Designed miniproteins, single chains, continued (2). Designs and how they scored, part 41

Each design is a single chain, and the fold is of that chain. pLDDT is the mean over its residues in the fold that is shown.

## One batch from the design tools (miniprotein)

Design m5400
Fold by ESMFold2-Fast:
Structure m5400 (fold): chain A 70 residues (1-70)
Amino acid sequence: SAEDEALLEALEEALRTRDFSTAERYFRQILATGDPALIARARARLERLAAELPEPSSAQARGYLDVIAA
């Protein structure tokens, strides 16, 4: 949905700008939906961001991937 895409874009922007408090809030909001399709899309986006972004944002994205994998 447009709302789901907006959440994913907001998470990406927060990681790109190193606003980790905002990134954590959006990530937790995505998890709180319990929507496996949205969570799978977040995982794919975080995998790309972990590969593309410099530290410390890369490490933060990997940390979120570890939470999804648990």
Scores: mean pLDDT 89

Design m5401
Fold by ESMFold2-Fast:
Structure m5401 (fold): chain A 73 residues (1-73)
Amino acid sequence: MKKEEEEKLKKEIKELEEKIKLLNEALNVDPDKHKDFLDELINKEGITGVEKALEYKKKLEEKLKEAKEKLKK
């Protein structure tokens, strides 16, 4: 794998992990602390309610897994 591709994957992985962490905190730990983030997801991604946010989180987790698998190749 090209070093440039590895660096891009590492950056993508970090961004995905950060997004997943924010979603987990917003949904389970402190929704008020991350209200602006949730509002942005609703407005930009059309994600309405907790169930849709969980579906979005699942998609991010799948992308993270795929990126990590690509990095290991």
Scores: mean pLDDT 71

Design m5402
Fold by ESMFold2-Fast:
Structure m5402 (fold): chain A 59 residues (1-59)
Amino acid sequence: MLSPADQAQTLAAVAATADSLADSAPEVAAEIRAALADPSMSALDVAALEVGLLAKLVT
């Protein structure tokens, strides 16, 4: 179980990654931002989605 501080740090890191991708991969950035806005997703679920989307960019 993540502490509130670890959860906040994870979500902030995911948001920063989405911001960095906004110019080069705007579709991926939009999907990550949608996941961040989904209240049913945990911080770990959002992080897992980010990793999956980033893997698609390099494949």
Scores: mean pLDDT 77

Design m5403
Fold by ESMFold2-Fast:
Parts: sequence; structure tokens; C-alpha cells
Structure m5403 (fold): chain A 65 residues (1-65)
Amino acid sequence: SEFERDVAIALVLIYVGIGIADHKDDPEKVAELRKAGDTAVQRIRAGADPEEVLAELKKKIDEIA
């Protein structure tokens, strides 16, 4: 549903926001986190499975950290 998609997008923004806050003084990591978030939002909007996208995003954030 659109509601499930919107919730997933909100979770993407929360996860990315936390990552950015943790790395505020590292502009390279902040840029990578923003790109990961933008990619995740675009995939969800294009009809990708929100649970799969969120799992992959969390893995990517862990790799950047």
C-alpha cells in the first residue's frame, strides 16, 4: 500500500539521519550516507520491496560506519 511505502521512506530518512548525525564532521561519510538514502527512496518509489531495501540500507550504513 502507499501507506507502507510512506512508512518505509520515513524509516530510510530516520536511519540516514542518525548516520549523518553520528558522522557530522566527516563530509565524505555524510555524502555516502545521503547517496545511500537517496538510492533507497528511489528504489521504494519505483516499486522495490520496502523490507528488502531497508535491510540493504542498514547493511550499507554499517559498511560506511
Scores: mean pLDDT 85

Design m5404
Fold by ESMFold2-Fast:
Structure m5404 (fold): chain A 69 residues (1-69)
Amino acid sequence: TVDDVGKKRRDFMKKMVDFKRDMRDLRDKFYRGDVTTDDFVKRYDVLRKTMDDVMKKMTDYGKKYDTMR
């Protein structure tokens, strides 16, 4: 339904906003020297993979919705 599409889009958008905030916080902490390079790389890689997974799910969901006309 249209409501289901709206709910999933909102969930994806919220995850993206939270992801961008976490990425900025991580970069700011790294810039300040509050995290080590190794810790930064590990956290950054995890966040990036999470973002890629969310983007793939959004794309797949969008394509599935489009095939319904």
Scores: mean pLDDT 75

Design m5405
Fold by ESMFold2-Fast:
Structure m5405 (fold): chain A 86 residues (1-86)
Amino acid sequence: MNVATLKYTATSTKVTVTALKADKVVVKNETTGEEATIKNGESATFDVAVGDVLKITAYSKEDYAEVKVVDGDGTERTLLLKLKPA
């Protein structure tokens, strides 16, 4: 299985992560310890504080993953991640 990890710093009090193209995405708030696993095509919304760091880890059999991050201030980012063998 291939994997990539990125960190996202929250700019508002809510962050929504969507697994657009991945077998799964694991999101951990490094400040609070809150963790969720998101399946392909699904989303999870996190209650956060501004400046909290979310560790986003994407897993796939493919060499890439697509993850969408939407902050509660309306900031949207679609991330194309190059995955490496785990």
Scores: mean pLDDT 83

Design m5406
Fold by ESMFold2-Fast:
Structure m5406 (fold): chain A 64 residues (1-64)
Amino acid sequence: MSTEEIGAALSEVARRYREEGISTEEAARLISEATGVPAETVLRRIRRYGSLTRAMTDLYLELS
């Protein structure tokens, strides 16, 4: 997946989390699917930062 496609996918996960109230576990699975990073690793980052948005930004910068 290209950097633009990853960014778009992460933006959509953030929208669904904010607007649809999907679980943190479901959000981590979707991020894993978009980035190739294991869902367990994504969940650990979310827990560490206490924020889905912060964890996603960190991952996006790491993959860019």
Scores: mean pLDDT 80

Design m5407
Fold by ESMFold2-Fast:
Structure m5407 (fold): chain A 101 residues (1-101)
Amino acid sequence: MSEEVRRAEREVEELLEREKDPEKRKMAEELLELARAETDDEVRLAILESAIALLKIKDPKKGEIALTLAEMTLEALRAETDPEKRLAIAKAGLEALKSLL
């Protein structure tokens, strides 16, 4: 596990301890679990950064959009087995979530 991945996991865990929205908490926990099962560090990092972005979005309207985008990304990643496509999905999901920050 790279230093960047380890740092991102720690940031997700710290943000989860402070998150009061049960839907955001559940989605971020599911993303964290998916990232921990991932073998590719680039895919793992993108998933973790998506969880961080989701947890940093505090606007209620943007939060609902972020939850929908995170759920779509999670479902797409669970359905895809090709490593290159998984990386593309993870990066696209991250950029969509970052656009809400």
Scores: mean pLDDT 86

Design m5408
Fold by ESMFold2-Fast:
Structure m5408 (fold): chain A 71 residues (1-71)
Amino acid sequence: MVPESVFEAVAEHLRSRYGDRLSEEEIERIAREAVRDAEAFARGMGVELSEEQMIAIAVPIGEINARYLLA
């Protein structure tokens, strides 16, 4: 399972950018989904990613999902 530190980093990034427009529940949901998508990507590629690499993948996914919800 991906470390909670990856989720925390993604959630904080989303809260900083979208906290005025998204509820805390939406931020946590989007962050969890982004982390799962990043994990699935790593698994599909057959690679083991560092926490920093997982955050680098998960944050853009979370931003895309947040922007889509706010469109």
Scores: mean pLDDT 82

Design m5409
Fold by ESMFold2-Fast:
Structure m5409 (fold): chain A 100 residues (1-100)
Amino acid sequence: MEEKFKEFLKKALEEYKNKELSEALKRAEERLSSVSESNVKAFEEAAEELGLDYVKELSDKEKAIIYRAAVTEYIAEELHKIGEEIDKFIEERKRTKELK
């Protein structure tokens, strides 16, 4: 589980290096009234574990947003798998109803 989250964090960092995505994230940052200190600490701990020294140049807001993006993508993929199982159950129920 931890290894999968680390890959999502790396992906979020690579996406943030894309100018279009970094601008979108900066616009999202402007809507935040406060930065989550827990998200900043979690990002810094994960970055240290991954040996990502360049992340020290990022602001606390950028760290919090990148971490939140990585968590959101991780949860979204897990929920997508659950959704596929639910959809299969619903379709099987519809099929049973049409065959009666």
Scores: mean pLDDT 66

Design m5410
Fold by ESMFold2-Fast:
Parts: C-alpha cells; structure tokens; sequence
Structure m5410 (fold): chain A 100 residues (1-100)
C-alpha cells in the first residue's frame, strides 16, 4: 500500500541518516562533502515518491554513501556499518518488492 511504502521510506531514511551522523566524525572534509551531496540526493529521491525506480535509485545512493565512509573507519566501526547496512538493505529489498 502507499501508506506502507511511505512508512518504509521514512524508516530507511532514518537508518541512512543515523549511519551518516555516526560516521561523519571520522570523515575528511572532502568525504563529508561527498556524503552530504549523496544524502541530499537520497532525500530528494525518497521525497519524490515510492516508485520502483525511486527505490532502486535510493538503494544505489545508500550503497555509494557506504562506499565513501568505509575507508575512513576502523575495523570495529566497519563492523557496525555492516550491521546497519544489513538493516538498510533489508528495508530497501522490501520497498522494491512492494513497489514492483
């Protein structure tokens, strides 16, 4: 349902924003600017609706954010990132399946 897709979009947005907030202190200024640009695009995509195309683009953007932050993290912090990404990926998989 549209209400279910919107609730799921809010949940995935919350986890992605928490992932960025928790990793931000470890980033270079260049990496932080790249993450901010990707996060702005991620927000715009989800605000634009819950179509299958928007869900796939949100997935791509979340993955790119993770790629940018990963090299700046310790092994213990990377394990935490991977746990959060597993939750995000599960929500995105449900979003794609429900929207298609």
Amino acid sequence: SDAELRALAREVRTYVELMVAETRPFLSEEAAREVDALLAEFRAVLDGGTSPANWRRARELAARIAEVVRPHLSPAQQAGLDATLALIDGLLDRGVALAE
Scores: mean pLDDT 87

Design m5411
Fold by ESMFold2-Fast:
Structure m5411 (fold): chain A 86 residues (1-86)
Amino acid sequence: SAYQEMLDEMFEAGYYQGVVKIYTAELAQLAPDSPAVPWLLFNLGRAYARLGRTDTAIQYYEQSLRLGRDDPELQAQVQAHLDELR
């Protein structure tokens, strides 16, 4: 997806506040049961971690794990990032 590539480039370039703004807007547009929601929460957690907002990052990671319980790839990635921050 061109959108995902753009967001990945922004993250790699260090534009974490921009990534937070875009993902927060996307999250607001999605149905709560969308499979994209757990992955967006994970990406918000990553961006907040880079901004030094550790408590906020942990909250997003924990929500991602809870909502994405049926996605083993997401579970593994989120758990690794969460454990690194604790």
Scores: mean pLDDT 82

Design m5412
Fold by ESMFold2-Fast:
Structure m5412 (fold): chain A 67 residues (1-67)
Amino acid sequence: GPAEARALAAAQRVAENATGSFERAGLKATGEVVGVEGSKATVKVVSDLGTLILEVDGETGHSTLVG
C-alpha cells in the first residue's frame, strides 16, 4: 500500500546515501533494503568496517541504528 511504498522509497534513499558516504571516504559498502513492515523498513549496510542495521520510518525519513 502507500505506506509500504513510502517506507521502501525512504529506505532505498537511506541505503544509497550510506553507500555513497562510504564510497566518498574510499571504503567499499553495499546497502540493501531487507524488509518492509507497514510504515517502516529495515536497511542492511555491509562495509569494510562491518555491518549496520538501520530501521527507517517512511513517514519522516528518520533512521535509527539497531545493529
Scores: mean pLDDT 83

Design m5413
Fold by ESMFold2-Fast:
Structure m5413 (fold): chain A 68 residues (1-68)
Amino acid sequence: SAARTAAFQAAARQVALLQGGTEPVLPEERIEAAKAAAVAAVRDRAASLRSTGDVPGVVQEALQRYTA
């Protein structure tokens, strides 16, 4: 889904930053639109993702940072 894709996009940003890399240059409006959509849907899906027990720690941390 688009929301989950946006959440993983945020996780990829976190991983790239932790590795000292840089992310692709994207228009701010596109990023903000993706964030808004991701926050709404990720908040709903975060509980389900936690329930599966199949969420990597890096993704879990990124979700917390993205929604907090």
Scores: mean pLDDT 59

Design m5414
Fold by ESMFold2-Fast:
Structure m5414 (fold): chain A 87 residues (1-87)
Amino acid sequence: TLNEQLKETLEELKKRIRDLEKQVKEKVNNDPELIEKIKEAREKLRELEKLVSEPSADTTPEKIEKLQKEIEEILKEVEEEMKKLLS
């Protein structure tokens, strides 16, 4: 169901954030801007986890969708900047 899909999405986002954090550390020498963006993604993920753990709220789906998009945008920015730094 939706709850299980959201939990799976959260797990995927966590793994992706950890992988990018490792790459930033190993490949671009802990670039400060990229580290800061990863921290922002982690904070938004934590907020998303809180919303997902709530029993019921019909207004929550809009907030969940917004946070998912914001996290995905930050991760995409980190990936793009890493490609530029490594080229």
Scores: mean pLDDT 78

Design m5415
Fold by ESMFold2-Fast:
Structure m5415 (fold): chain A 91 residues (1-91)
Amino acid sequence: FPKMKPVKPDENALSREEFQRLVSRSVALFIIGAGLEFDGDYDGAIRAYEESARLTHELLRQDTDQAANDKVNDPLQVMEAQIARLREASK
C-alpha cells in the first residue's frame, strides 16, 4: 500500500538513497568511459563521460547541505576535460 509523505512548498530534494544511487551511477559511468577510452572507443568513452557529467550536474543541483559538492566538483572538471580532449582527438 502507498506510503503518504508530505511535500514541502519549496523542495524537490532527492532522498539520501536516491542521492547515493546517482553518485554510484555517475562513478560507474566514469569508470566505463575510462575503459572505453583505453580500448580506443573514443565515441563510446565520450558518451559515457557525458552521461556521468550530466548526473554529476544533477547531484550539484540537489541539497548542498549534504556536503558532497566539494567531492564531485573535481571529478566533474576531469570528466569535462576528458570529453573535450577526446572530441579534439577524434576530429
Scores: mean pLDDT 66

Design m5416
Fold by ESMFold2-Fast:
Structure m5416 (fold): chain A 59 residues (1-59)
Amino acid sequence: MPSFESAQAIKLAMGRALGNLSSPQALREAADYVREKAPDDPVAQGTADLLLEDADVVS
């Protein structure tokens, strides 16, 4: 399972790859991607939850 640091790196990498996390749709898509790739990983679930929370803030 990835560490907490890996989850943070995934979130930051998604932010950089998307160029700007001001798009709520892009954040939701990133969250869905993380969940699909590691559905049984609590660290991945936590990362997806953070991405969805960020999407709600910028919606």
Scores: mean pLDDT 66

Design m5417
Fold by ESMFold2-Fast:
Structure m5417 (fold): chain A 71 residues (1-71)
Amino acid sequence: MMTIVVEEGPTSPEEAVRRIVEAARDPSRERVVVGVGADGTPEQTRQALETVLALARALGDRVGARVELRR
């Protein structure tokens, strides 16, 4: 069972989603950690984090992965 950890960091939302999808394809992966951010305001970073978290949860439900938000 894979754990997907979403936290604040320098990775774009698009790149973060790509890394999560790649990790979900690898049955040997136990954990993936993605630090999500957006250029601009703290509000834009929060929206990016929320979007990636929602997508990670939807994927997790499909593949049986656990999803965590780290602050």
Scores: mean pLDDT 78

Design m5418
Fold by ESMFold2-Fast:
Structure m5418 (fold): chain A 74 residues (1-74)
Amino acid sequence: MSELEQERQALEELIKKYKFSPEEQEIARQAFAGLARIRQAAEAGAPDEELQKLAEEARPAIEEFNKILEEKLA
């Protein structure tokens, strides 16, 4: 719980610092939600096949978020 709260706070600080647009903010939150869901499933002992499916579902948002970060941090 505290770890997820820290990660959420870090995401909000990142959004504020690098002036994410509303559209970019939505992508960032979708990527964060996908990663959090994968982590929660892994902590619950979900099988590798389920984790892989969750990763595939989250992939588009994560890839788009990474592109945004590359542009903002370069």
Scores: mean pLDDT 77

Design m5419
Fold by ESMFold2-Fast:
Structure m5419 (fold): chain A 96 residues (1-96)
Amino acid sequence: SNDEKLKELKKETAEVTARIEAIRKQAALEGLSDSQVEERYLALAEELKKEGREIDAVTLMTALYAQRGNHEKAEEYREKGLELMKKKAEELKKLG
């Protein structure tokens, strides 16, 4: 059912959120600089794109730019993420 497929998407989102949280905890624990944190975010985003997880990669970049105070880039990535999520939800509905 479409509901079961939506649960899988939520699980994938939760996994990426957990990885972001791990980066944040590591940054706090080891006193990582902004540049070191950005490097880890970019590495994760590249791996997500390589795996075809574009929505997750865009969500990650939105979080990074928002934390950096770059609201224009954060909004740009946020809008792209919403568009991708809507498209994915539509595709899941058609699969029935």
Scores: mean pLDDT 78

Design m5420
Fold by ESMFold2-Fast:
Structure m5420 (fold): chain A 66 residues (1-66)
Amino acid sequence: SIQDDIDALTRDDLKQKYYDLLAKIKENEDDKKLVFQYELSISAITLSGAVHKVIDKKLRGEPVPA
């Protein structure tokens, strides 16, 4: 279903957002609170994307061919 289409997408979009957040962290390194929140956002994005992808495949029991 729709999640399968998302899983088939390249991680380019996700990586672009990831790099953007890394740049924000570096630019806002003076604000410890902001840096911490950005790090949390990065962790949430990567974890959510990776875990959801793996879980979705396991739940369906079908390896995405391509």
Scores: mean pLDDT 60

Design m5421
Fold by ESMFold2-Fast:
Structure m5421 (fold): chain A 80 residues (1-80)
Amino acid sequence: SPLEKRAEELADEAEKAHREGNFIEAVKLYSEAAVLYAESGNPIKAVAYVLRATAIAIEADSQEGLDIVKEALKKINEIL
């Protein structure tokens, strides 16, 4: 599906951002991918990617990152 393809693209961009040390960008991109996976009807991948975003936000000690994850979780819950 177009949503699944976009989610995969965002997840790939997030992995690159994480490797480059751009932790907040990685959190944003993984969170956006998680929401798109939920919209595409893939709750398992949605949960997997939001957990990955959460782990990165915690490692970065970032309240901004955690707030991004909280917003993504609200959207996922509304879709589910």
Scores: mean pLDDT 88

Design m5422
Fold by ESMFold2-Fast:
Structure m5422 (fold): chain A 77 residues (1-77)
Amino acid sequence: MDEVLGRLARDLAARLQRELGLSPEAALSAAGDIVDGIREGKSVEEIAEELAKRRGIPFEKALRLATEARERLEAAL
């Protein structure tokens, strides 16, 4: 459901801005990577590794954000 995924991406972007000080554009891009990774069936560990590699987000923080995103998506199912 595109609306649910769009809301999840916006909520994640807001968290990335608050917790990591990312710009709105960088936060939205990182949130999109998380949502796309979940849709592709990637594990939260794989998503966290890609965020750390591509965007310099600390692995531990990326892992927590990916885990929370997956929980939100599962709750919406």
Scores: mean pLDDT 79

Design m5423
Fold by ESMFold2-Fast:
Structure m5423 (fold): chain A 64 residues (1-64)
Amino acid sequence: MSALELARAAHEAALAGDSAAAGAYGRQMSTFPREEIRAALAAMLAERQSAGAAAAWDALKLAG
């Protein structure tokens, strides 16, 4: 797994309420260089913002 894949897995585990799994993925991420961790977290934030916009757009389509 890449740092980004681990970040996505940790986020999904956290959304499911599985804090233990989220913590385990977070620990695996800590084995990567700090710059890769920072880049993965930045990419996750960008994807999350994009996904939020897409979800809002899909909700509007379903309402119309």
Scores: mean pLDDT 71

Design m5424
Fold by ESMFold2-Fast:
Structure m5424 (fold): chain A 101 residues (1-101)
Amino acid sequence: GLEEARKEAEKTLEQAEEVLREARELEREAEGGAPKGKPAAELARRARELAERAIELARKAIKLADEGEDPKKAKEAVLEAEIEVGLALIQLGVAKTLLSQ
């Protein structure tokens, strides 16, 4: 229902904001002196852009849930946000691996 979509959207927003913070920190670290700096910074930047889109989609999902008119649209926005978070985490994971080698 709408209440569940609202809670999922809020959880996804929190996750997206955490990924955004990690991506920004990693981008700065990669630029600041890591041996794999340039490729890792590019991946961290992609993770940041994906996390920013996830935040926008999660906020849209919250708004749709609050409006209460279409639970399917709210759920679709949550799923789109979750996909963007997942993609951001993949980019972030690869960037971390490059910096650790």
Scores: mean pLDDT 85

Design m5425
Fold by ESMFold2-Fast:
Structure m5425 (fold): chain A 60 residues (1-60)
Amino acid sequence: EREEIRRRLVEAIYREFEAHKDDVEKALQLVETDDPSRRLGQEIAARLIKALVEEVERER
């Protein structure tokens, strides 16, 4: 059960990343020129967390 939930969470992260791959690549380009990596990282993390929460809620 826990292993299955973990797998679904990983898959949710992967799908979210795949869906936003272009946005992630653009964000990474900005990090190379400036030092706003913290903000960009937080925005990416928020999107991934949202995907994880949705997957967990769906499996409950």
Scores: mean pLDDT 62

Design m5426
Fold by ESMFold2-Fast:
Structure m5426 (fold): chain A 112 residues (1-112)
Amino acid sequence: SFEEKLKKLEELIEKLGSDEATEDDVSNTLDVLKELLEEILGKKKASEIIEKAIEKVAPISYDKNKNPLEAQKETVLNMLEVIAEELKKVDDEKAQKLAELLEKQVKKIKSK
Protein backbone atom coordinates (compact mmCIF):
# COMPACT_ATOMS: atom_id res chain seq x y z
CA SER A 1 0.00 0.00 0.00
CA PHE A 2 0.98 3.68 -0.25
CA GLU A 3 1.25 4.00 3.56
CA GLU A 4 3.49 0.89 3.77
CA LYS A 5 5.81 2.35 1.07
CA LEU A 6 5.92 5.70 2.93
CA LYS A 7 6.94 3.92 6.16
CA LYS A 8 9.59 1.89 4.31
CA LEU A 9 10.98 5.08 2.71
CA GLU A 10 11.07 6.83 6.14
CA GLU A 11 13.07 3.91 7.62
CA LEU A 12 15.45 3.83 4.61
CA ILE A 13 16.14 7.59 4.79
CA GLU A 14 16.77 7.35 8.57
CA LYS A 15 19.28 4.54 7.89
CA LEU A 16 21.04 6.73 5.25
CA GLY A 17 21.70 9.21 8.09
CA SER A 18 23.68 6.52 9.97
CA ASP A 19 27.22 5.15 9.60
CA GLU A 20 25.66 1.68 9.01
CA ALA A 21 24.19 2.65 5.61
CA THR A 22 25.29 0.57 2.58
CA GLU A 23 25.13 1.02 -1.20
CA ASP A 24 22.09 -1.32 -1.14
CA ASP A 25 20.32 1.12 1.21
CA VAL A 26 21.01 3.97 -1.26
CA SER A 27 19.60 1.88 -4.16
CA ASN A 28 16.55 0.75 -2.12
CA THR A 29 15.79 4.36 -1.09
CA LEU A 30 15.80 5.50 -4.75
CA ASP A 31 13.69 2.49 -5.84
CA VAL A 32 10.97 3.09 -3.21
CA LEU A 33 11.01 6.84 -3.93
CA LYS A 34 10.53 6.16 -7.67
CA GLU A 35 7.62 3.77 -6.98
CA LEU A 36 5.90 6.39 -4.77
CA LEU A 37 6.45 9.17 -7.33
CA GLU A 38 5.06 6.96 -10.14
CA GLU A 39 1.98 6.13 -8.02
CA ILE A 40 1.32 9.84 -7.30
CA LEU A 41 2.29 11.48 -10.64
CA GLY A 42 2.53 8.70 -13.22
CA LYS A 43 5.72 7.46 -14.88
CA LYS A 44 6.36 10.51 -17.12
CA LYS A 45 6.01 13.17 -14.37
CA ALA A 46 7.96 10.99 -11.89
CA SER A 47 10.87 10.66 -14.38
CA GLU A 48 10.83 14.44 -15.06
CA ILE A 49 11.08 15.28 -11.32
CA ILE A 50 13.86 12.71 -10.72
CA GLU A 51 15.83 14.00 -13.75
CA LYS A 52 15.42 17.62 -12.56
CA ALA A 53 16.67 16.65 -9.07
CA ILE A 54 19.73 14.86 -10.53
CA GLU A 55 20.60 17.86 -12.74
CA LYS A 56 20.16 20.36 -9.88
CA VAL A 57 22.23 18.46 -7.24
CA ALA A 58 25.11 17.01 -9.35
CA PRO A 59 27.35 20.17 -9.11
CA ILE A 60 26.64 20.60 -5.35
CA SER A 61 27.50 17.00 -4.39
CA TYR A 62 30.84 16.83 -6.27
CA ASP A 63 33.59 16.36 -3.65
CA LYS A 64 36.64 14.26 -4.56
CA ASN A 65 37.76 14.15 -0.89
CA LYS A 66 34.67 12.18 0.25
CA ASN A 67 34.49 8.41 0.00
CA PRO A 68 32.05 7.16 -2.73
CA LEU A 69 29.34 5.99 -0.28
CA GLU A 70 29.35 9.30 1.66
CA ALA A 71 29.10 11.20 -1.66
CA GLN A 72 26.16 8.99 -2.76
CA LYS A 73 24.35 9.52 0.58
CA GLU A 74 24.78 13.33 0.35
CA THR A 75 23.62 13.32 -3.30
CA VAL A 76 20.46 11.35 -2.40
CA LEU A 77 19.65 13.66 0.55
CA ASN A 78 20.05 16.72 -1.72
CA MET A 79 17.81 15.06 -4.35
CA LEU A 80 15.13 14.46 -1.68
CA GLU A 81 15.08 18.21 -0.88
CA VAL A 82 14.55 19.13 -4.57
CA ILE A 83 11.85 16.46 -4.97
CA ALA A 84 10.05 17.71 -1.82
CA GLU A 85 9.99 21.29 -3.24
CA GLU A 86 8.51 20.01 -6.55
CA LEU A 87 5.90 17.84 -4.76
CA LYS A 88 4.72 20.86 -2.70
CA LYS A 89 3.58 22.43 -6.01
CA VAL A 90 1.29 19.42 -6.71
CA ASP A 91 -2.34 19.75 -5.55
CA ASP A 92 -2.57 16.11 -4.35
CA GLU A 93 -2.85 14.76 -0.77
CA LYS A 94 -0.36 11.91 -1.44
CA ALA A 95 2.15 14.36 -2.97
CA GLN A 96 1.86 16.61 0.12
CA LYS A 97 2.34 13.62 2.49
CA LEU A 98 5.46 12.49 0.62
CA ALA A 99 6.85 16.08 0.55
CA GLU A 100 6.34 16.44 4.34
CA LEU A 101 8.05 13.08 5.02
CA LEU A 102 11.04 13.97 2.81
CA GLU A 103 11.48 17.42 4.42
CA LYS A 104 11.16 16.02 7.97
CA GLN A 105 13.68 13.20 7.42
CA VAL A 106 16.27 15.35 5.57
CA LYS A 107 16.01 18.09 8.25
CA LYS A 108 16.49 15.47 11.00
CA ILE A 109 19.65 14.08 9.33
CA LYS A 110 21.17 17.50 8.47
CA SER A 111 20.53 18.75 12.07
CA LYS A 112 22.97 16.17 13.46
Scores: mean pLDDT 81

Design m5427
Fold by ESMFold2-Fast:
Structure m5427 (fold): chain A 94 residues (1-94)
Amino acid sequence: SEEEKRIEEEIERIIKEVREAYATDPAFKAAIEALRALSEEELAALVRALAEREGVSEETVRLSLEATVEATTDEEKARELLREMVKKRKERLE
């Protein structure tokens, strides 16, 4: 209950910050629009490269990029993606 409330508060904070950056930062907006313009193959290649560089799973990178893009147009979809990331991170811990 309390842990779930803290997670939801952090998700709302992330969405708010992304939407504010999209509205006020031209460089951030350009980056989001560039991500939207990628084909599925280009997105898959980017996800693979970022996962290898950062030492994280391709799934984590894909969910992060999708959540960031969706936060600018569909807040509820962004919330679902962020919740999925939290769930998968928790499942990796014993």
Scores: mean pLDDT 81

Design m5428
Fold by ESMFold2-Fast:
Structure m5428 (fold): chain A 95 residues (1-95)
Amino acid sequence: DQDEVWARVEADLQAQMDRLGMSDEDKQAVLDALAVLRALSPEDQAEVMRAYREHGGDPEVLRELVGRYRGEEAAQIVERAARIEQDLLDKAENK
């Protein structure tokens, strides 16, 4: 059941965000992005995640790809989450 798999992914992600001390606003932005990615076909999900990883987590790449499949509103949601991830990674490296 793909819905059960996604529910587990969401629960695991929520637990990780809680451990990182993320704000409720940032947590919601990440969950909104997860919902957008979940709405893509499995093939489009794989393509988006592969390109995002290959480009080192560039929010602009994620926005462009999601925009092609789901439109600009969905693209803005995933870009926001990717920028939150980049800020967290930058803080971890500089601490």
Scores: mean pLDDT 76

Design m5429
Fold by ESMFold2-Fast:
Structure m5429 (fold): chain A 58 residues (1-58)
Amino acid sequence: MSKEEIELAILKGFLEIARDSNRYVAERSTDPAQKQQEEEVVKYLDKKIEEIEKKLKD
C-alpha cells in the first residue's frame, strides 16, 4: 500500500468528521444565511469525499 493511499484514507476520515460537524451546525442554525453556508460546505465535503474514494480505487 502506497503512502499516497494512506494519506488519502486519513484525509477522507477528517473530511467525514468535518462534514458531520458542519451538518450539525446547519441543523441547529437560526440564521438562514449561516444555514445556507454550512449546507454548501457539506455539499463541497461530500464531493471531495467521492473524489478521494475514486482515487483510492484507481
Scores: mean pLDDT 81

Design m5430
Fold by ESMFold2-Fast:
Structure m5430 (fold): chain A 70 residues (1-70)
Amino acid sequence: AEEERRKKREEANKHFQKAVDLLRKGKPYEEINKHVKKAIELRPELKDEIVEYLKSLAEALGIDFKKILE
């Protein structure tokens, strides 16, 4: 149980970090979306926090976050 939570947290964090890196590099929305969805699947309890952080980052970079979720 504890080790499973740790593994899910690490995997979700890897996908979240990848989405952040891709967003900062201006990579295609499809690639960013893939990693965002995977992070949320692994940690659904953090969905609001993940979305809010990435939305704020996207707005700072002049990117329409809604297009990433399509």
Scores: mean pLDDT 77

Design m5431
Fold by ESMFold2-Fast:
Structure m5431 (fold): chain A 110 residues (1-110)
Amino acid sequence: GRLRGVGVVLIFGRGVSEEVREEARQMLEEEGAEIVEELTLGEEPLEVIVERILEAFRRGANVVVIIYTEEDREEVEELVELLKKYNIEPIVIAESDIKKLIDRILEALK
């Protein structure tokens, strides 16, 4: 697959449907990506989410993908700002743009 050797931290906003979550997992699996960690915003404090992302990077993750709905926007923006302190730039994708997932990851890995 086009994402062979890519380790992904997959983060969902609370508003993201289970259908879209399953589609994201399937798309990543079909292209050969490893989902190193899967997280949902709002289930843990953002500081804990950051710690889990950093731990996943120690386990071989090299990309952070955030899939969100408009309901999640403010929390996503806060997480993006927190990750800048660690020189991590996540790939942020609206639920409506899920079909762009693989192309967005490939573009980020140039």
Scores: mean pLDDT 89

Design m5432
Fold by ESMFold2-Fast:
Structure m5432 (fold): chain A 66 residues (1-66)
Amino acid sequence: REEALAKIKALFDEKGLANVSLDEVMAATGVSRQQARQLILQVVAEEIRKIGDQIDEELAREKAER
């Protein structure tokens, strides 16, 4: 699990989130299409959460200035 997530993160770092395909994840991790889809969704959800936290911080600063 941890190894598969690390490989997916490396692919995202190399190609960008939008440019990583299910086939590339399957080739890198050796998991099934269904598992690859779940792992991609998990990694994307974690990255979206981090981006959301950064946006909330930015908005808090912006609201404080307004």
Scores: mean pLDDT 71

Design m5433
Fold by ESMFold2-Fast:
Structure m5433 (fold): chain A 60 residues (1-60)
Amino acid sequence: MSPEEAAKKAEEAARKGALAGDVAKAGQDGRTISLSASDEEAAEAADRGGMRGLTLALSA
């Protein structure tokens, strides 16, 4: 993978990380959060956040 392609992947991961971070914050607050994920990988990241006792719903 070229450096430019790696940079694009990092940017995509950062966007997914921001989503997962929001889910983690909701978990700290004990809230339920609904997320819209464009792919299964984003849904998996949110599901791992849910392991902290967070209740969430995902739409792909």
Scores: mean pLDDT 53

Design m5434
Fold by ESMFold2-Fast:
Structure m5434 (fold): chain A 85 residues (1-85)
Amino acid sequence: GGLEVELKNLEDFAENAIKEIKNTPSLEKRQQIYDSSLQQLKDRSQALLDQISKTGSPETIQAMQDRTSEIIKKFEEEANKILSS
């Protein structure tokens, strides 16, 4: 369904942002990529939640909140490991 495609797009965006951070030699530019990518992930996740909140079941809304939060959390954890090295 469309929601699984949107979640996959968020995961792919996060993975590509991590690759960009890893491939960037400048610490300042790594931080900028992290900050902008985190904001985009949060904005896209919120837009997706807003879209489903109008028509989705409580169970679907909760599952989407959990899955988008997990994507953001994994991105933050992986990026912070790179930025702290």
Scores: mean pLDDT 87

Design m5435
Fold by ESMFold2-Fast:
Structure m5435 (fold): chain A 83 residues (1-83)
Amino acid sequence: SKSEVDSLVAELEALYRELLAFARTASREEVLEAARAFQQRVLEIGEKINKLSEADRAYAQKLVQQRIGPVFRELGAVLAEKL
């Protein structure tokens, strides 16, 4: 359902925003450690989305591009400055 997609994408956005906030203040080593736990949680949410109907998956892809895309780009910029 769209409600289930909205919930899963909101959970995914929250995870990316948490990592972004942490990355702004943490050391490179701390961010790399946090990224391991983050990757596992992202994979779990992705598996839940992949089990949804074709229509719900298409809706999820649209929401991910709209909500996660900007946060992902900002995270990449912050991480590049720590290299």
Scores: mean pLDDT 84

